# Designs tried in a protein design run: designed miniproteins, single chains, continued (4). Part 101

Each design is a single chain, and the fold is of that chain. pLDDT is the mean over its residues in the fold that is shown.

## One batch from the design tools (miniprotein)

Design m15500
Fold by ESMFold2-Fast:
Structure m15500 (fold): chain A 87 residues (1-87)
Amino acid sequence: MLKEDVKFLLEAAEAYLLLKKHPDAEGEVAEELRELVEAGIKKFGKEALEKAAEFVEELHQRGLAGVDLTEEEAIKEMEEFYEELLK
């Protein structure tokens, strides 16, 4: 259960971050990303999603700085973030 919630939060946060960088994005892919963000806001709240997006951006910055993060490693770090958020 918790892992599925973490994956959903990670996917919604990635979509939120991408749309934040490209607010004028149009088309089928952009619409799917907006639907994912709306579902994430409905489930976790806007503030939680914004914090998750900031965390995801930090993970990407670490990857670009020569830290190779796999999807599995990113999910694991997001699980730790999600557990801290629920305290």
Scores: mean pLDDT 68

Design m15501
Fold by ESMFold2-Fast:
Structure m15501 (fold): chain A 65 residues (1-65)
Amino acid sequence: GPVDPELLKKEKEFLQAVQEVAQELDVPADERASLLTLVTKEEYQSAANVAEFKDILRKKYLAAK
């Protein structure tokens, strides 16, 4: 189906949030790619804003530790 431009923008903002959370938590460079995979697409889409997404990432990373 057609890709929603708003979804693409949200994905880009969330990818930036992954980098910010990785920097905040001092995640090794080789683990940063896997950090995004800890969050499901459903959780990614359910986050109303970047702050909620960052909270999901932090919780998932700490749980995976």
Scores: mean pLDDT 73

Design m15502
Fold by ESMFold2-Fast:
Structure m15502 (fold): chain A 85 residues (1-85)
Amino acid sequence: GRRTLTLRVTIFTPRGPFVHEVTVEVDSSDEVALAEVTDPDGRRFLVSVPWSEDVRVGDRLPALAVDLQTGEVYPATAEVLRIEE
């Protein structure tokens, strides 16, 4: 089925960590949740977060953030704040 996730994403950049809350929709067949996040400097990132039916509220998931202008990849984490069906 379809679920709505609220995630607190932290992206670790050379300028220091950037934190953003994002809402994404996932289906039970999805293996990855994708979110676009914009930092305070207007830089856009595509954040990929692993998803499975075993994910629970409070989980901290390893994630990756890709800078959409440069293609550079940064480490990120996603904390699951809410899951709604």
Scores: mean pLDDT 83

Design m15503
Fold by ESMFold2-Fast:
Structure m15503 (fold): chain A 78 residues (1-78)
Amino acid sequence: SASEEAVEAAKEALASKELSEEAKKALLQGLTQPPLLGPREFIEDLVKAYKELLKSKDPKVQADAAYFIGRLASPVPA
């Protein structure tokens, strides 16, 4: 099942007025991919790291971070 922290991060990112449309598209693409699997602590650390990268002024870094948040939040069966 998807990480609850990643699902909340994805919802916040999609609702953000500051996040680029390109980053929002990347997040939606991530949601269509198989989820990233791992120990809960590792997934929680990844969510925190990618949430910080969403604050980047580099649109490529922002889009990459959004994509991986989407993957961590993905409902797609593994």
Scores: mean pLDDT 80

Design m15504
Fold by ESMFold2-Fast:
Structure m15504 (fold): chain A 63 residues (1-63)
Amino acid sequence: EKEVEELRKRIEEGEKRYADAQAFIADSAAHPETAVEDNSARVKELGEAFAARQEAERIRKEL
């Protein structure tokens, strides 16, 4: 029971992180000037958010 609640929280966190990543992508597309500033940290964060969303989907299917 508690494990299911923990998995549900992880799914919610993954979805929220993905939504944040989508917002960053949209903002970057609107502001191409910021791409010139070498935003390596932003790129890494987007990758992590995408991986978290994939993991959330995997958990949902395995539940």
Scores: mean pLDDT 68

Design m15505
Fold by ESMFold2-Fast:
Structure m15505 (fold): chain A 58 residues (1-58)
Amino acid sequence: SMSDQLAATQAVRDAVASSTDPEEVGKKVYDGLLKAGVDEDFAKSVATSVKQGMEASK
């Protein structure tokens, strides 16, 4: 949904602004999305994608 996409965008931006560590960013994205009421499977998918993208850019 649009609300899920907005939540994902905000969570990713906040996490990346606060840390450069892929593990920490992934955890913050996951925690932020769960707090926003987003589905757990979607939250895990977004967090995993962000973490893997950061690790691939090393």
Scores: mean pLDDT 80

Design m15506
Fold by ESMFold2-Fast:
Structure m15506 (fold): chain A 84 residues (1-84)
Amino acid sequence: MVPEFEMDPKAPLEELLAKIEEVEAVVLAIMREKNMPQEMIDKIRAYFEDIKALLRANPDNEEVRYGAALAVKLAQAFARELAA
């Protein structure tokens, strides 16, 4: 089984976007549960929107796709640390 936190940068654009949205929802939920400041939650939401916008604008750019996959991995690591 592929680890739950891995994203394939070569996956179809729709799958990458769906995974980013799934990870965003989990990260934001944990931040709210930990009573993090609303301004921080808004900044993280904006960060995910920027990644999705960049990916939609550059769907065939390998560096953008790999960057999105890395951002998801880092966001999940952040969520795990925050949940600990």
Scores: mean pLDDT 77

Design m15507
Fold by ESMFold2-Fast:
Structure m15507 (fold): chain A 97 residues (1-97)
Amino acid sequence: MELTEQQVLDRARAVVEEARERFPELSEEEQKKVREIEERAREEAEEVRRRLLEAGMPEEEAERLAEEAYTVALAMGIKLLEAMVEKGVSEEELRKA
């Protein structure tokens, strides 16, 4: 069964909340990686907002969709980081594959 947009957002928010609870338990290197993911997710969300506004979408709707995009991008980045740490794979080694 297909997930609704709301269910996708709820799952993404749950991932972000779990990551926030675990953040103090992470190493300094892992904490730095999470912050880098947050910055990239915000940059992607700003690009989404800009494109939606250029397409004639109302500002309120464009900002709402950009915040949703931020939450999803952040959740995906966190899950990828967790998978890499669990597997002991560096970003550079993963990019070579």
Scores: mean pLDDT 74

Design m15508
Fold by ESMFold2-Fast:
Structure m15508 (fold): chain A 74 residues (1-74)
Amino acid sequence: MDKKALEEALKFFEKNFEKIFESQLESWKLDGIEPLPTKEEFKKKAIELIESSDLSNVAVFTGTVLRLIGGLDL
């Protein structure tokens, strides 16, 4: 059920925004992306992506957040 999954993913994303943002910045740096997106731009884009995405993408965000809560380096 996508609506509940989306709401849960958005809540987890908000709670762990800083950790998720940091992980994405490292990924972009390794890919040679310049200029790097701002914190605000990333947050807006990520929320739009979650809202427009299928269940699988929502699950990926939730899984990443759970791993970060477990103290894993991502």
Scores: mean pLDDT 61

Design m15509
Fold by ESMFold2-Fast:
Structure m15509 (fold): chain A 57 residues (1-57)
Amino acid sequence: GAKEAGEAAGRGGAAGDAEAAGRGSQLMTINYEDAKRAAEATGTGTGAAAAGASGGS
């Protein structure tokens, strides 16, 4: 039925999305690695700075 198809589509969509995301990463490994490295270096520094400088109010 339509309801069963809807549930299967929802579950399949989540699994397909995760698999597609993994497969897509392989194609964009070069750009992802460069962007991720920059983001990680900046993110770690920003996170540490924000955590250290974060005085609440």
Scores: mean pLDDT 51

Design m15510
Fold by ESMFold2-Fast:
Structure m15510 (fold): chain A 95 residues (1-95)
Amino acid sequence: PVASPLELEARKRLEEYYKNKDYEGLEKVLREIFKDPSLHLFAMQLATELIGKAIEEKDEELLKRIIKILKELFPEIADGLDEMEKELLERLKNL
């Protein structure tokens, strides 16, 4: 698939911030993408990929920060996100 230059740049920025454990820089990139309604599907895909990366890497901090952003942006599903965070944190302890 042909990714847009914007999508490729966003993925590169997220990977670089994560490599340096700069979670605040990573959060900033996600928040910037979520500000554009036309990119919401892409932003959700990135958030989902980062949650998967947090599980694979056993990175509890990354998981908590991504869920926090999603709860701030989508307060209507905050209870569901809290339950998901709890279940995923428990799964990380068992890996």
Scores: mean pLDDT 80

Design m15511
Fold by ESMFold2-Fast:
Structure m15511 (fold): chain A 97 residues (1-97)
Amino acid sequence: SMAEREKELLERIDEAFEQGPEALQKMSVELMRENASIEVLGYLLQKIGEHFVRHESDLDLAKRQLRTLIELAEEMNAPQEVIDYLRALLAEVEAQG
């Protein structure tokens, strides 16, 4: 089913997140090339955002990367929940200084 395929893609994104930024970058290219659903691409954007919050020690760079990610999510008409989540991640980084 479509739901089973989406679950498989979300699990692959989770695996790429654990493997690191190069795996996430490769996953983003593959999913865009395969015309993955907006829901799957939205989940990928959430995981990329979480990576910036957790692993980017330069707070100014993390803020810039998250703003770019929010702009990309808006351009691709990602679900509002995805955009709201990315904005919440940005607010968390902004609260750190």
Scores: mean pLDDT 80

Design m15512
Fold by ESMFold2-Fast:
Structure m15512 (fold): chain A 62 residues (1-62)
Amino acid sequence: SLYDILSTMTVAEALERLKDLSAEARAALEALDPNLPLFSGLTRLPDDVFLEVAARARALYE
């Protein structure tokens, strides 16, 4: 289900909805194409950023 969550959200939507991201994770997402599916964007980023964003995205559905 985490893959489905990350695949249904764009980078721009993640930046609007995930308010508690670290400055590093937020800057990394802001450097990506805002229209990319979030999962596709995250696969280009360091694992620590991927894990942080994935955890925050999952929390939106809990």
Scores: mean pLDDT 81

Design m15513
Fold by ESMFold2-Fast:
Structure m15513 (fold): chain A 69 residues (1-69)
Amino acid sequence: MKDVDLSFDEAKKMVEEILKKLGIELSEEVIEALARNAAYNGLDEEQIEKAVKVVENTRLDKENGEHEK
């Protein structure tokens, strides 16, 4: 049996707790996407933390890099 019984609600709580610990603010859509990814792929807390940091860094890089000249 897959040792992956992570529900969406549990994954969402884990994402929210990680966001609080890291002081990161994400949109509800991004939080839900991270929670679904965590539940679907059976991510542990360490993997969720890495995913949160990657999402935040990617968002900042895109926002900072997108300008019209």
Scores: mean pLDDT 71

Design m15514
Fold by ESMFold2-Fast:
Structure m15514 (fold): chain A 58 residues (1-58)
Amino acid sequence: ARAQELAQLDQAALIVAEAIREGASDEELFERLTKVLGEEQAQRIVTVIRQARQSSPE
């Protein structure tokens, strides 16, 4: 059970890194994450990244 959650988080981290490299919008990032984690988890991750972006412009 825990191994499955860790694998999903690892995959999400790769998706986030790729989206940031491409300059993808929050909407594009949310769609990509939703395909892997589902809507609820995708929204949490997008919120965290949005907060991180507020600490570093672009």
Scores: mean pLDDT 73

Design m15515
Fold by ESMFold2-Fast:
Structure m15515 (fold): chain A 98 residues (1-98)
Amino acid sequence: SLVEEFEKLLKKMLESIEKTAKEIKDWPKDQQLNHLKLETEVFIAMIQMWLWIAEKVLKASPEEIKQLKQVIIDTLNDLKKKFPEISDILDEFIELIK
């Protein structure tokens, strides 16, 4: 389903951010935060693009769009638990899409 494909994409994004955080752990803290914020903003832009494709190209139903938004919100809340330092960016996006 479209929801299952979105769940797979979101899982890969979460894993990518976790991998990046481990790779840059020895950087200065300010640089770590800036890099994680930039990667997070790139993923937010990708999620917005995928939602637009689902709605405008694939003509997903309002119910499917609601389910996609819920999966996104759940994933972003999981990311906030792991990286509270980027919670402000994630909260802004959650408010935008709910």
Scores: mean pLDDT 86

Design m15516
Fold by ESMFold2-Fast:
Structure m15516 (fold): chain A 61 residues (1-61)
Amino acid sequence: SKIEEDVKRIEEAGKKYKLSKEVIDELIKEFTEKMKKEELSDDERHRFMLQLIMRAVKAQE
């Protein structure tokens, strides 16, 4: 499913930026809950995913 592909992208980005497993799991939860609550376009899903990753990366600085 598209959700499985998006989850894999979040995990790969988390590994690239050296995010903890706990942070990665939290990002996946936020992303999947947003997807369940709102019907998002592909562009909106990608934008939200980037926002979550960038927020987590900045928080670790």
Scores: mean pLDDT 81

Design m15517
Fold by ESMFold2-Fast:
Structure m15517 (fold): chain A 60 residues (1-60)
Amino acid sequence: SGRERLEAMNEGGVAAAERLREEMEKMKSLPKEEALEMTKRILREIADAMGAAYEAVMAA
């Protein structure tokens, strides 16, 4: 049902946001340049995962 698809997307988004928070907290100890580059990489990976999850939900 559409409700289950929406709930799955919402849960994925919340989990991704929480993981991003956790990784950013860990990166506070890194040099600024390194932390910024790692943040960009992690955000790209999250965006790719979110895109894949979105496509999977829309196809279901």
Scores: mean pLDDT 73

Design m15518
Fold by ESMFold2-Fast:
Structure m15518 (fold): chain A 78 residues (1-78)
Amino acid sequence: EDEELVALLRGLVEAAPEMAAAASDEEVRRMLEEADAAVKEAKADTSLSPKVREAAVEAAEAVRAIAAERLGLEAKPA
């Protein structure tokens, strides 16, 4: 189950750049807001296993970064 959920989250991250490229700026802004909310929710959800929670946080943060980059917002350089 954890492995299946992690695979699903990975699939969402892999699809995110194409979705962001095809979406309007308003849709990408909503994607960014939803991803930010998802990060906060995943971090607060103690019912998730550590593996699933970590994968969910990473997926949401990756989607947020993709949305922010698509909108031309300042991203912290690696």
Scores: mean pLDDT 76

Design m15519
Fold by ESMFold2-Fast:
Structure m15519 (fold): chain A 78 residues (1-78)
Amino acid sequence: SWKELLIEAGATEAEAEKLLAADPSVRGAAAMYLNQRGLIPDEFVEEARELIRKANLESLIKAQEIYNNDLPISELLK
């Protein structure tokens, strides 16, 4: 499930639930982060692509910066 992928990426259960309830740009940023870490299984690839496509540029830049600095996915909530 998406919740399990977010927890595997370092989110707490509460943070994973907050990310799943976030706006489309934050959800797309989370999908991009998961993809960069190689955590997206084949069955979620198409959904991840659609989430990333719908995200704004600022959110995707934030995801890239978080990934490049080895910060946890929960930084997307700050």
Scores: mean pLDDT 85

Design m15520
Fold by ESMFold2-Fast:
Structure m15520 (fold): chain A 70 residues (1-70)
Amino acid sequence: EVEELAKLSEEEALEWTQKRVKEIFAEGDAREAALRKAGASPEEIQRVSMKAVADAIREVGLLEEALLRK
């Protein structure tokens, strides 16, 4: 996946990563909403939120690595 990003132009790689990050947070928000509706604990909701942040950081790291290869 880093190799695939490295094949894209810098602009295309940025746009791809931005779209992925937005999807990750949108999915996280949907899961948080479902958990809140189900009466989940604050700890469970926080875990979902933290996972979305961690997943987004990973995607940014892949972009960073791909850009460094250019």
Scores: mean pLDDT 80

Design m15521
Fold by ESMFold2-Fast:
Structure m15521 (fold): chain A 85 residues (1-85)
Amino acid sequence: SPQERQEIIEALDQYIAQLKAWKAENESYMTPEQLKQVEELIAELEELRRQVEEGKISPQEALERLQELMERFHKIKKEVEERKA
């Protein structure tokens, strides 16, 4: 539905903003490889948002891709947070 699509776009916008903010705050604790991985995740999230907006992906597939990207971010975040300790 148009409402369901809009809700997913809003969730993606919020998540992208949060990830960009987290990156800015934690960039000094990241290796060059981790920084590249975070930048690639942001790019993939922005592309997913575009696909949802253009109706090229189903809501279910969009949520599955978002979950996969969130899991990838969680692994990087854990490694970065452990380095801060």
Scores: mean pLDDT 86

Design m15522
Fold by ESMFold2-Fast:
Structure m15522 (fold): chain A 74 residues (1-74)
Amino acid sequence: SLEEAERYARLGREYYEQGKLEEAAEYLKKSGDLYFEEGRYVEAAVAYDEALKLKPEDEEIRKNLEKALKAANE
């Protein structure tokens, strides 16, 4: 749901503020997945981009970001 996606994005940013980068990336990734499922591709791309900055070698997040950006442009 959009409410759950928003909640996970907030949790991810709260963990980032606490210096808990692993938890931050995980919740931002989950937020992106939920936004993507709901067809909210711009919000999904933002969440995946934030997660990828915390885990730049994560190929799954990178591919999901690419998919969200392509969907947002259509």
Scores: mean pLDDT 88

Design m15523
Fold by ESMFold2-Fast:
Structure m15523 (fold): chain A 60 residues (1-60)
Amino acid sequence: EEVTVEATVHLLEEPSDEEAEAMGRAIARAHGMTEVLRIEYEVRKTATGYEVRITVTGLR
């Protein structure tokens, strides 16, 4: 079954592309995905740090 999960993570420092991808893979595992098909992320600066919106699509 193909499923999509969206999560928002708040960080004090700007994440690297590698760090954002690693967070996406961790979210996929936490949500029971057996295979990751796509990880998309958007980084936005806020008054208190950075907001990272991560969208993970995978199979369960």
Scores: mean pLDDT 80

Design m15524
Fold by ESMFold2-Fast:
Structure m15524 (fold): chain A 93 residues (1-93)
Amino acid sequence: SLVEEAREAIRNGDLQKLSDLAEKAAREGNVRLAKALMYAEYGLQRGLSPEEVERLFDAVLAGNQEEVRRLAGGLFSEFMTEEERKAYIEKRL
């Protein structure tokens, strides 16, 4: 499945494979999986460990917004609402 391929790509740090899988998920109408894959790719690019990225990927797939904010916080500000970004900045300052 795409989810199994995603987990292998995360463990291998394969950014190109994650990008390709995200495009495929989007074409198949699986918006949540596509978003989870994009978060995983960005997490690896920003230096999160494979274990942290798998947790983030699972949280996005589950729709667990609290865990996504906790794990990704300001690293994924581009995927946050304006309110979420302000709350994160205020908490960190």
Scores: mean pLDDT 74

Design m15525
Fold by ESMFold2-Fast:
Structure m15525 (fold): chain A 118 residues (1-118)
Amino acid sequence: GSKVDKQIQEFLELLDQAQAQLNEMALELKGNPERKELAEALQETSDQLSELGRKIRRSREEGDYENALKNLEEAASLMGDAAQLSYNAGDTILATKLDGMTTAAEAQIQKIKDLLAQ
């Protein structure tokens, strides 16, 4: 595969990890009625990341790197939104973890952009 395809695959692996962790955290929070709104928001973000992962995989297979990049940027934005929601809900540990994932996602997007410029 191309170097670009390998970097997109690494992003997809990060996205799958983020999606799984958000789903797991949502399930843990569902047991607490005071955390219901956060649990539902994290579950929705997990579901949206899963759909974006599917779109990114398809765009990569079709060689549509422009659409792949748009969906990669949307995924990173959603992870950042989930970090902010967690912070506003007072869950600084979850917020820090999601912020770290967002930073890693943005770094991968930049690496993909750099490869496409070559």
Scores: mean pLDDT 84

Design m15526
Fold by ESMFold2-Fast:
Structure m15526 (fold): chain A 120 residues (1-120)
Amino acid sequence: MVPEEVLVLLVAIALLSGDPALTAAAVAAAKEYLATGDRAALEALVETAARAALLVIDRADLSVEEYVGLRLRVIGLELDVLLEDPRALESARALLEELARLTGADPEALVAEARALLAA
């Protein structure tokens, strides 16, 4: 079972997209996974968070090297979460912090908002 802290970080990444549909989908998938442990809900959450991260990356003014590096980090996070690798927590936090830096967002505020949405 993936730790709740990883789910919070994936929802925080979805929040960074500014897309309310991606945020709602991520919250719904995370709540379903917390309630049922259903792998399909985890897969839906991971796909939604990956789409959100890619939207942030595609909007950012990045070098080719930075762009490729961030896209590879998204793929690495998807694999770490879906394989339930203990590195998933570190991978999710590192990606959230880097994407938050690109947007000027506060990663701690995003985590607090994601946690509040999951508790609602």
Scores: mean pLDDT 89

Design m15527
Fold by ESMFold2-Fast:
Structure m15527 (fold): chain A 103 residues (1-103)
Amino acid sequence: MKKQELIDKAIQYLEEARRVFEEIAAKYKADPSLAEAYQHAVEAIRYLDEAIQALKKGDLDRALENLSRALDHVARMAELDPEAATPGARLVVEARNYVLEAK
């Protein structure tokens, strides 16, 4: 694939991951026992938004930094709720692979 095609695929996967985590965050917000998982979901979404903006600007290094931070929060979420977190985690990992291939 051409570099721009890899970047476009990474953005698509991250936008899908963002949607998944928004749905999960809404569920966590309704349950006080999941307040910690909710905070990690919110932080993951914030770092995914920063990664998407970096990719749109062609800043692959900034995108990778923000994806690493997003994955740290996703890992914490997966410790608390593995079934809900795993699909979104997979999308972020695939997006990161496309960014690495584009370098």
Scores: mean pLDDT 89

Design m15528
Fold by ESMFold2-Fast:
Parts: sequence; structure tokens; C-alpha cells
Structure m15528 (fold): chain A 64 residues (1-64)
Amino acid sequence: SRETTLAILERAREAFEAGERRVVVEVTVDGVPLTLELELPEGMTTAEAAQLIRDMIAGGLAGS
């Protein structure tokens, strides 16, 4: 859903802003815990990744 996508993006953004190159996002859907792992490629900084996610959220692309 759009709500789940936005929650994942927001948590990834927070982790990247904290300087984490790998982020584990835990989301509960209908009582079922789901774990997603995101890892930045070697050439990308955490600041760049955070900015890209902010741009996606601001542009409303989570539902596209």
C-alpha cells in the first residue's frame, strides 16, 4: 500500500541520515512482522541516498 511504502521510505531516510549504509526496516502488516534490508552501493553516500528518498517522498512518487 502507499502507507506501507511511505513508512519504509521514512525509516530508510532516517537510517541514512544517521550514517548507516545498511538499514533493516521492520514493518508489521496484519500482525505479521516483515523485515526488509536495504544496502547502499559502494559508490553512493548516505547523504545522497537520504536526499533521493526525501525527493521521492516530496514528489509523491510512493504511489506510482
Scores: mean pLDDT 75

Design m15529
Fold by ESMFold2-Fast:
Structure m15529 (fold): chain A 106 residues (1-106)
Amino acid sequence: MEKAIEEVNKAIEELQKLAESDTDPEVRAELQRLAEMARKIVEEAKYLVEKGYISPEKAEEFLRRIAEALRDTIERVKAASTPEQKLAAVREGRERLLEIADELRK
């Protein structure tokens, strides 16, 4: 689980750097919101493991899926040439994170 948390945290750091370097305020805000959502998912996973609601192995699997979704979103944002394309990539990334988070409790 620790390695999976580190992978998510690395992706969060990269999202923050993308937000800081982008000139579009809407893109910056959406990247910051995605990073905050990822942090909340990590804290929820830690809480669920601590309380015995899920196994550390299940939490690790979901955190790896979160890290993969974030990395894919980062690559799409970097490849995007317009603010509209960047916003679409971030919104799709958010949808993927919500789907993974919803499965975490089941």
Scores: mean pLDDT 85

Design m15530
Fold by ESMFold2-Fast:
Structure m15530 (fold): chain A 92 residues (1-92)
Amino acid sequence: SYIDQLQQASRHNPDRDFQRGIDLLRQGRYDDAIAAFRRAIARHPDMGMAYTALGIALWRQGRRDDAIAALRRALAIAPDNQVARAMLADLS
């Protein structure tokens, strides 16, 4: 799944809000996950993986356009982000 690929790619990320967001996302707590990822982004605006995670959470809430915008930001920051690229292709 995209969440499993994201977690594997992010296993060494030291940001606690980002890691908490991944746990919340796995629990289906999408509003809490979005809030956690937004805190990580506010602290690290260059963290492309946090935008990827945000995109997944927004997609799980049915917020397609917001998810696409987040994934495009992720790819602008980190063009080699395989998860964001694959998910954006599925959503576009």
Scores: mean pLDDT 85

Design m15531
Fold by ESMFold2-Fast:
Structure m15531 (fold): chain A 72 residues (1-72)
Amino acid sequence: SEEYIDKLVEEISKLLREGKDLEAATFLAEKVKNGEISLVEADRILERLREKGLLTDKFALYFLFQYNLEPL
């Protein structure tokens, strides 16, 4: 599971480095919604992105809205 989290962090990091904050937020939200990762694992991904200096306010806001706007 940690290898999978590492892979998701790198995929999201790539999108964020390209300025694709909405696509990155949607990607993470979909992983939570489809049960591929838990909310605890999503929080761990957000912390790793923060450690890399890639966690933007825009990404965080888009993730929150994307997650809360659709049914589970």
Scores: mean pLDDT 81

Design m15532
Fold by ESMFold2-Fast:
Structure m15532 (fold): chain A 58 residues (1-58)
Amino acid sequence: SSIEQELLKEYEEIKPVLEEIRAQLEAQVEKGDLSARAQLTRIEIMEIVAKAAEEKKG
């Protein structure tokens, strides 16, 4: 599906810098940034979707 392809492509693009993005978002969450918390949740969903897609291809 188009949505799955877009999520997987975005995940691949951020994967090399994922740890840096995650650390920055965690620092923002400590300051009470609810938007950063939502972005961390979105990244977690991307990882779940990517794993499910790989399982389906194998």
Scores: mean pLDDT 79

Design m15533
Fold by ESMFold2-Fast:
Structure m15533 (fold): chain A 99 residues (1-99)
Amino acid sequence: SAEELYERALEEIRRARELIRQGRFREALEQIRKAIRLANQLIQQGAYEQAIKVLEEVIAVLDELLSVVTDPEVRLEAEILRGIALIQLGIAKLLLSRG
């Protein structure tokens, strides 16, 4: 269900924040990728408001990661994921505005 996808996405984001606190940045990026996939599934199910909330949290956790990470490869991957999340957020907002 959309509710189960939403709760799972928020749990992946919570895990990502914990991994960032531990300095486990590559593992945090994997949890963020999972949250982005779940947000995309929410969009496919028409759960736009839930997808928007997940994508806003994804952007927030990526900004947290980017504030502390110095590894250039990790930074580049985080910036790419942030760009993907922004595009998906725009799509979800557009679809929500259409009814």
Scores: mean pLDDT 92

Design m15534
Fold by ESMFold2-Fast:
Structure m15534 (fold): chain A 85 residues (1-85)
Amino acid sequence: EGGKLGKLGYYYRKLGEIARKRGGEKLSEEYFKKGDELFAELEKDPEKLKEGEELVKKSEERFEEVNKEAEETIKLMKEVVEKLS
């Protein structure tokens, strides 16, 4: 279904970003290519494309929220370490 293809494409793109930041250029290119192919498949069906876009947007919002929570947790841990020093 289009929504599953959209989520899978989004996850491959995220894996590509992570691989790139870790210096894995070849792996990054492979993941981005897979993500692009999945999105290209979605573009052939307008209803599936719309469903995929909505699920991708929701997944992006959730990742941003989780990342913000992780950053706040790291900040609090740093403050605790400073107090224990």
Scores: mean pLDDT 72

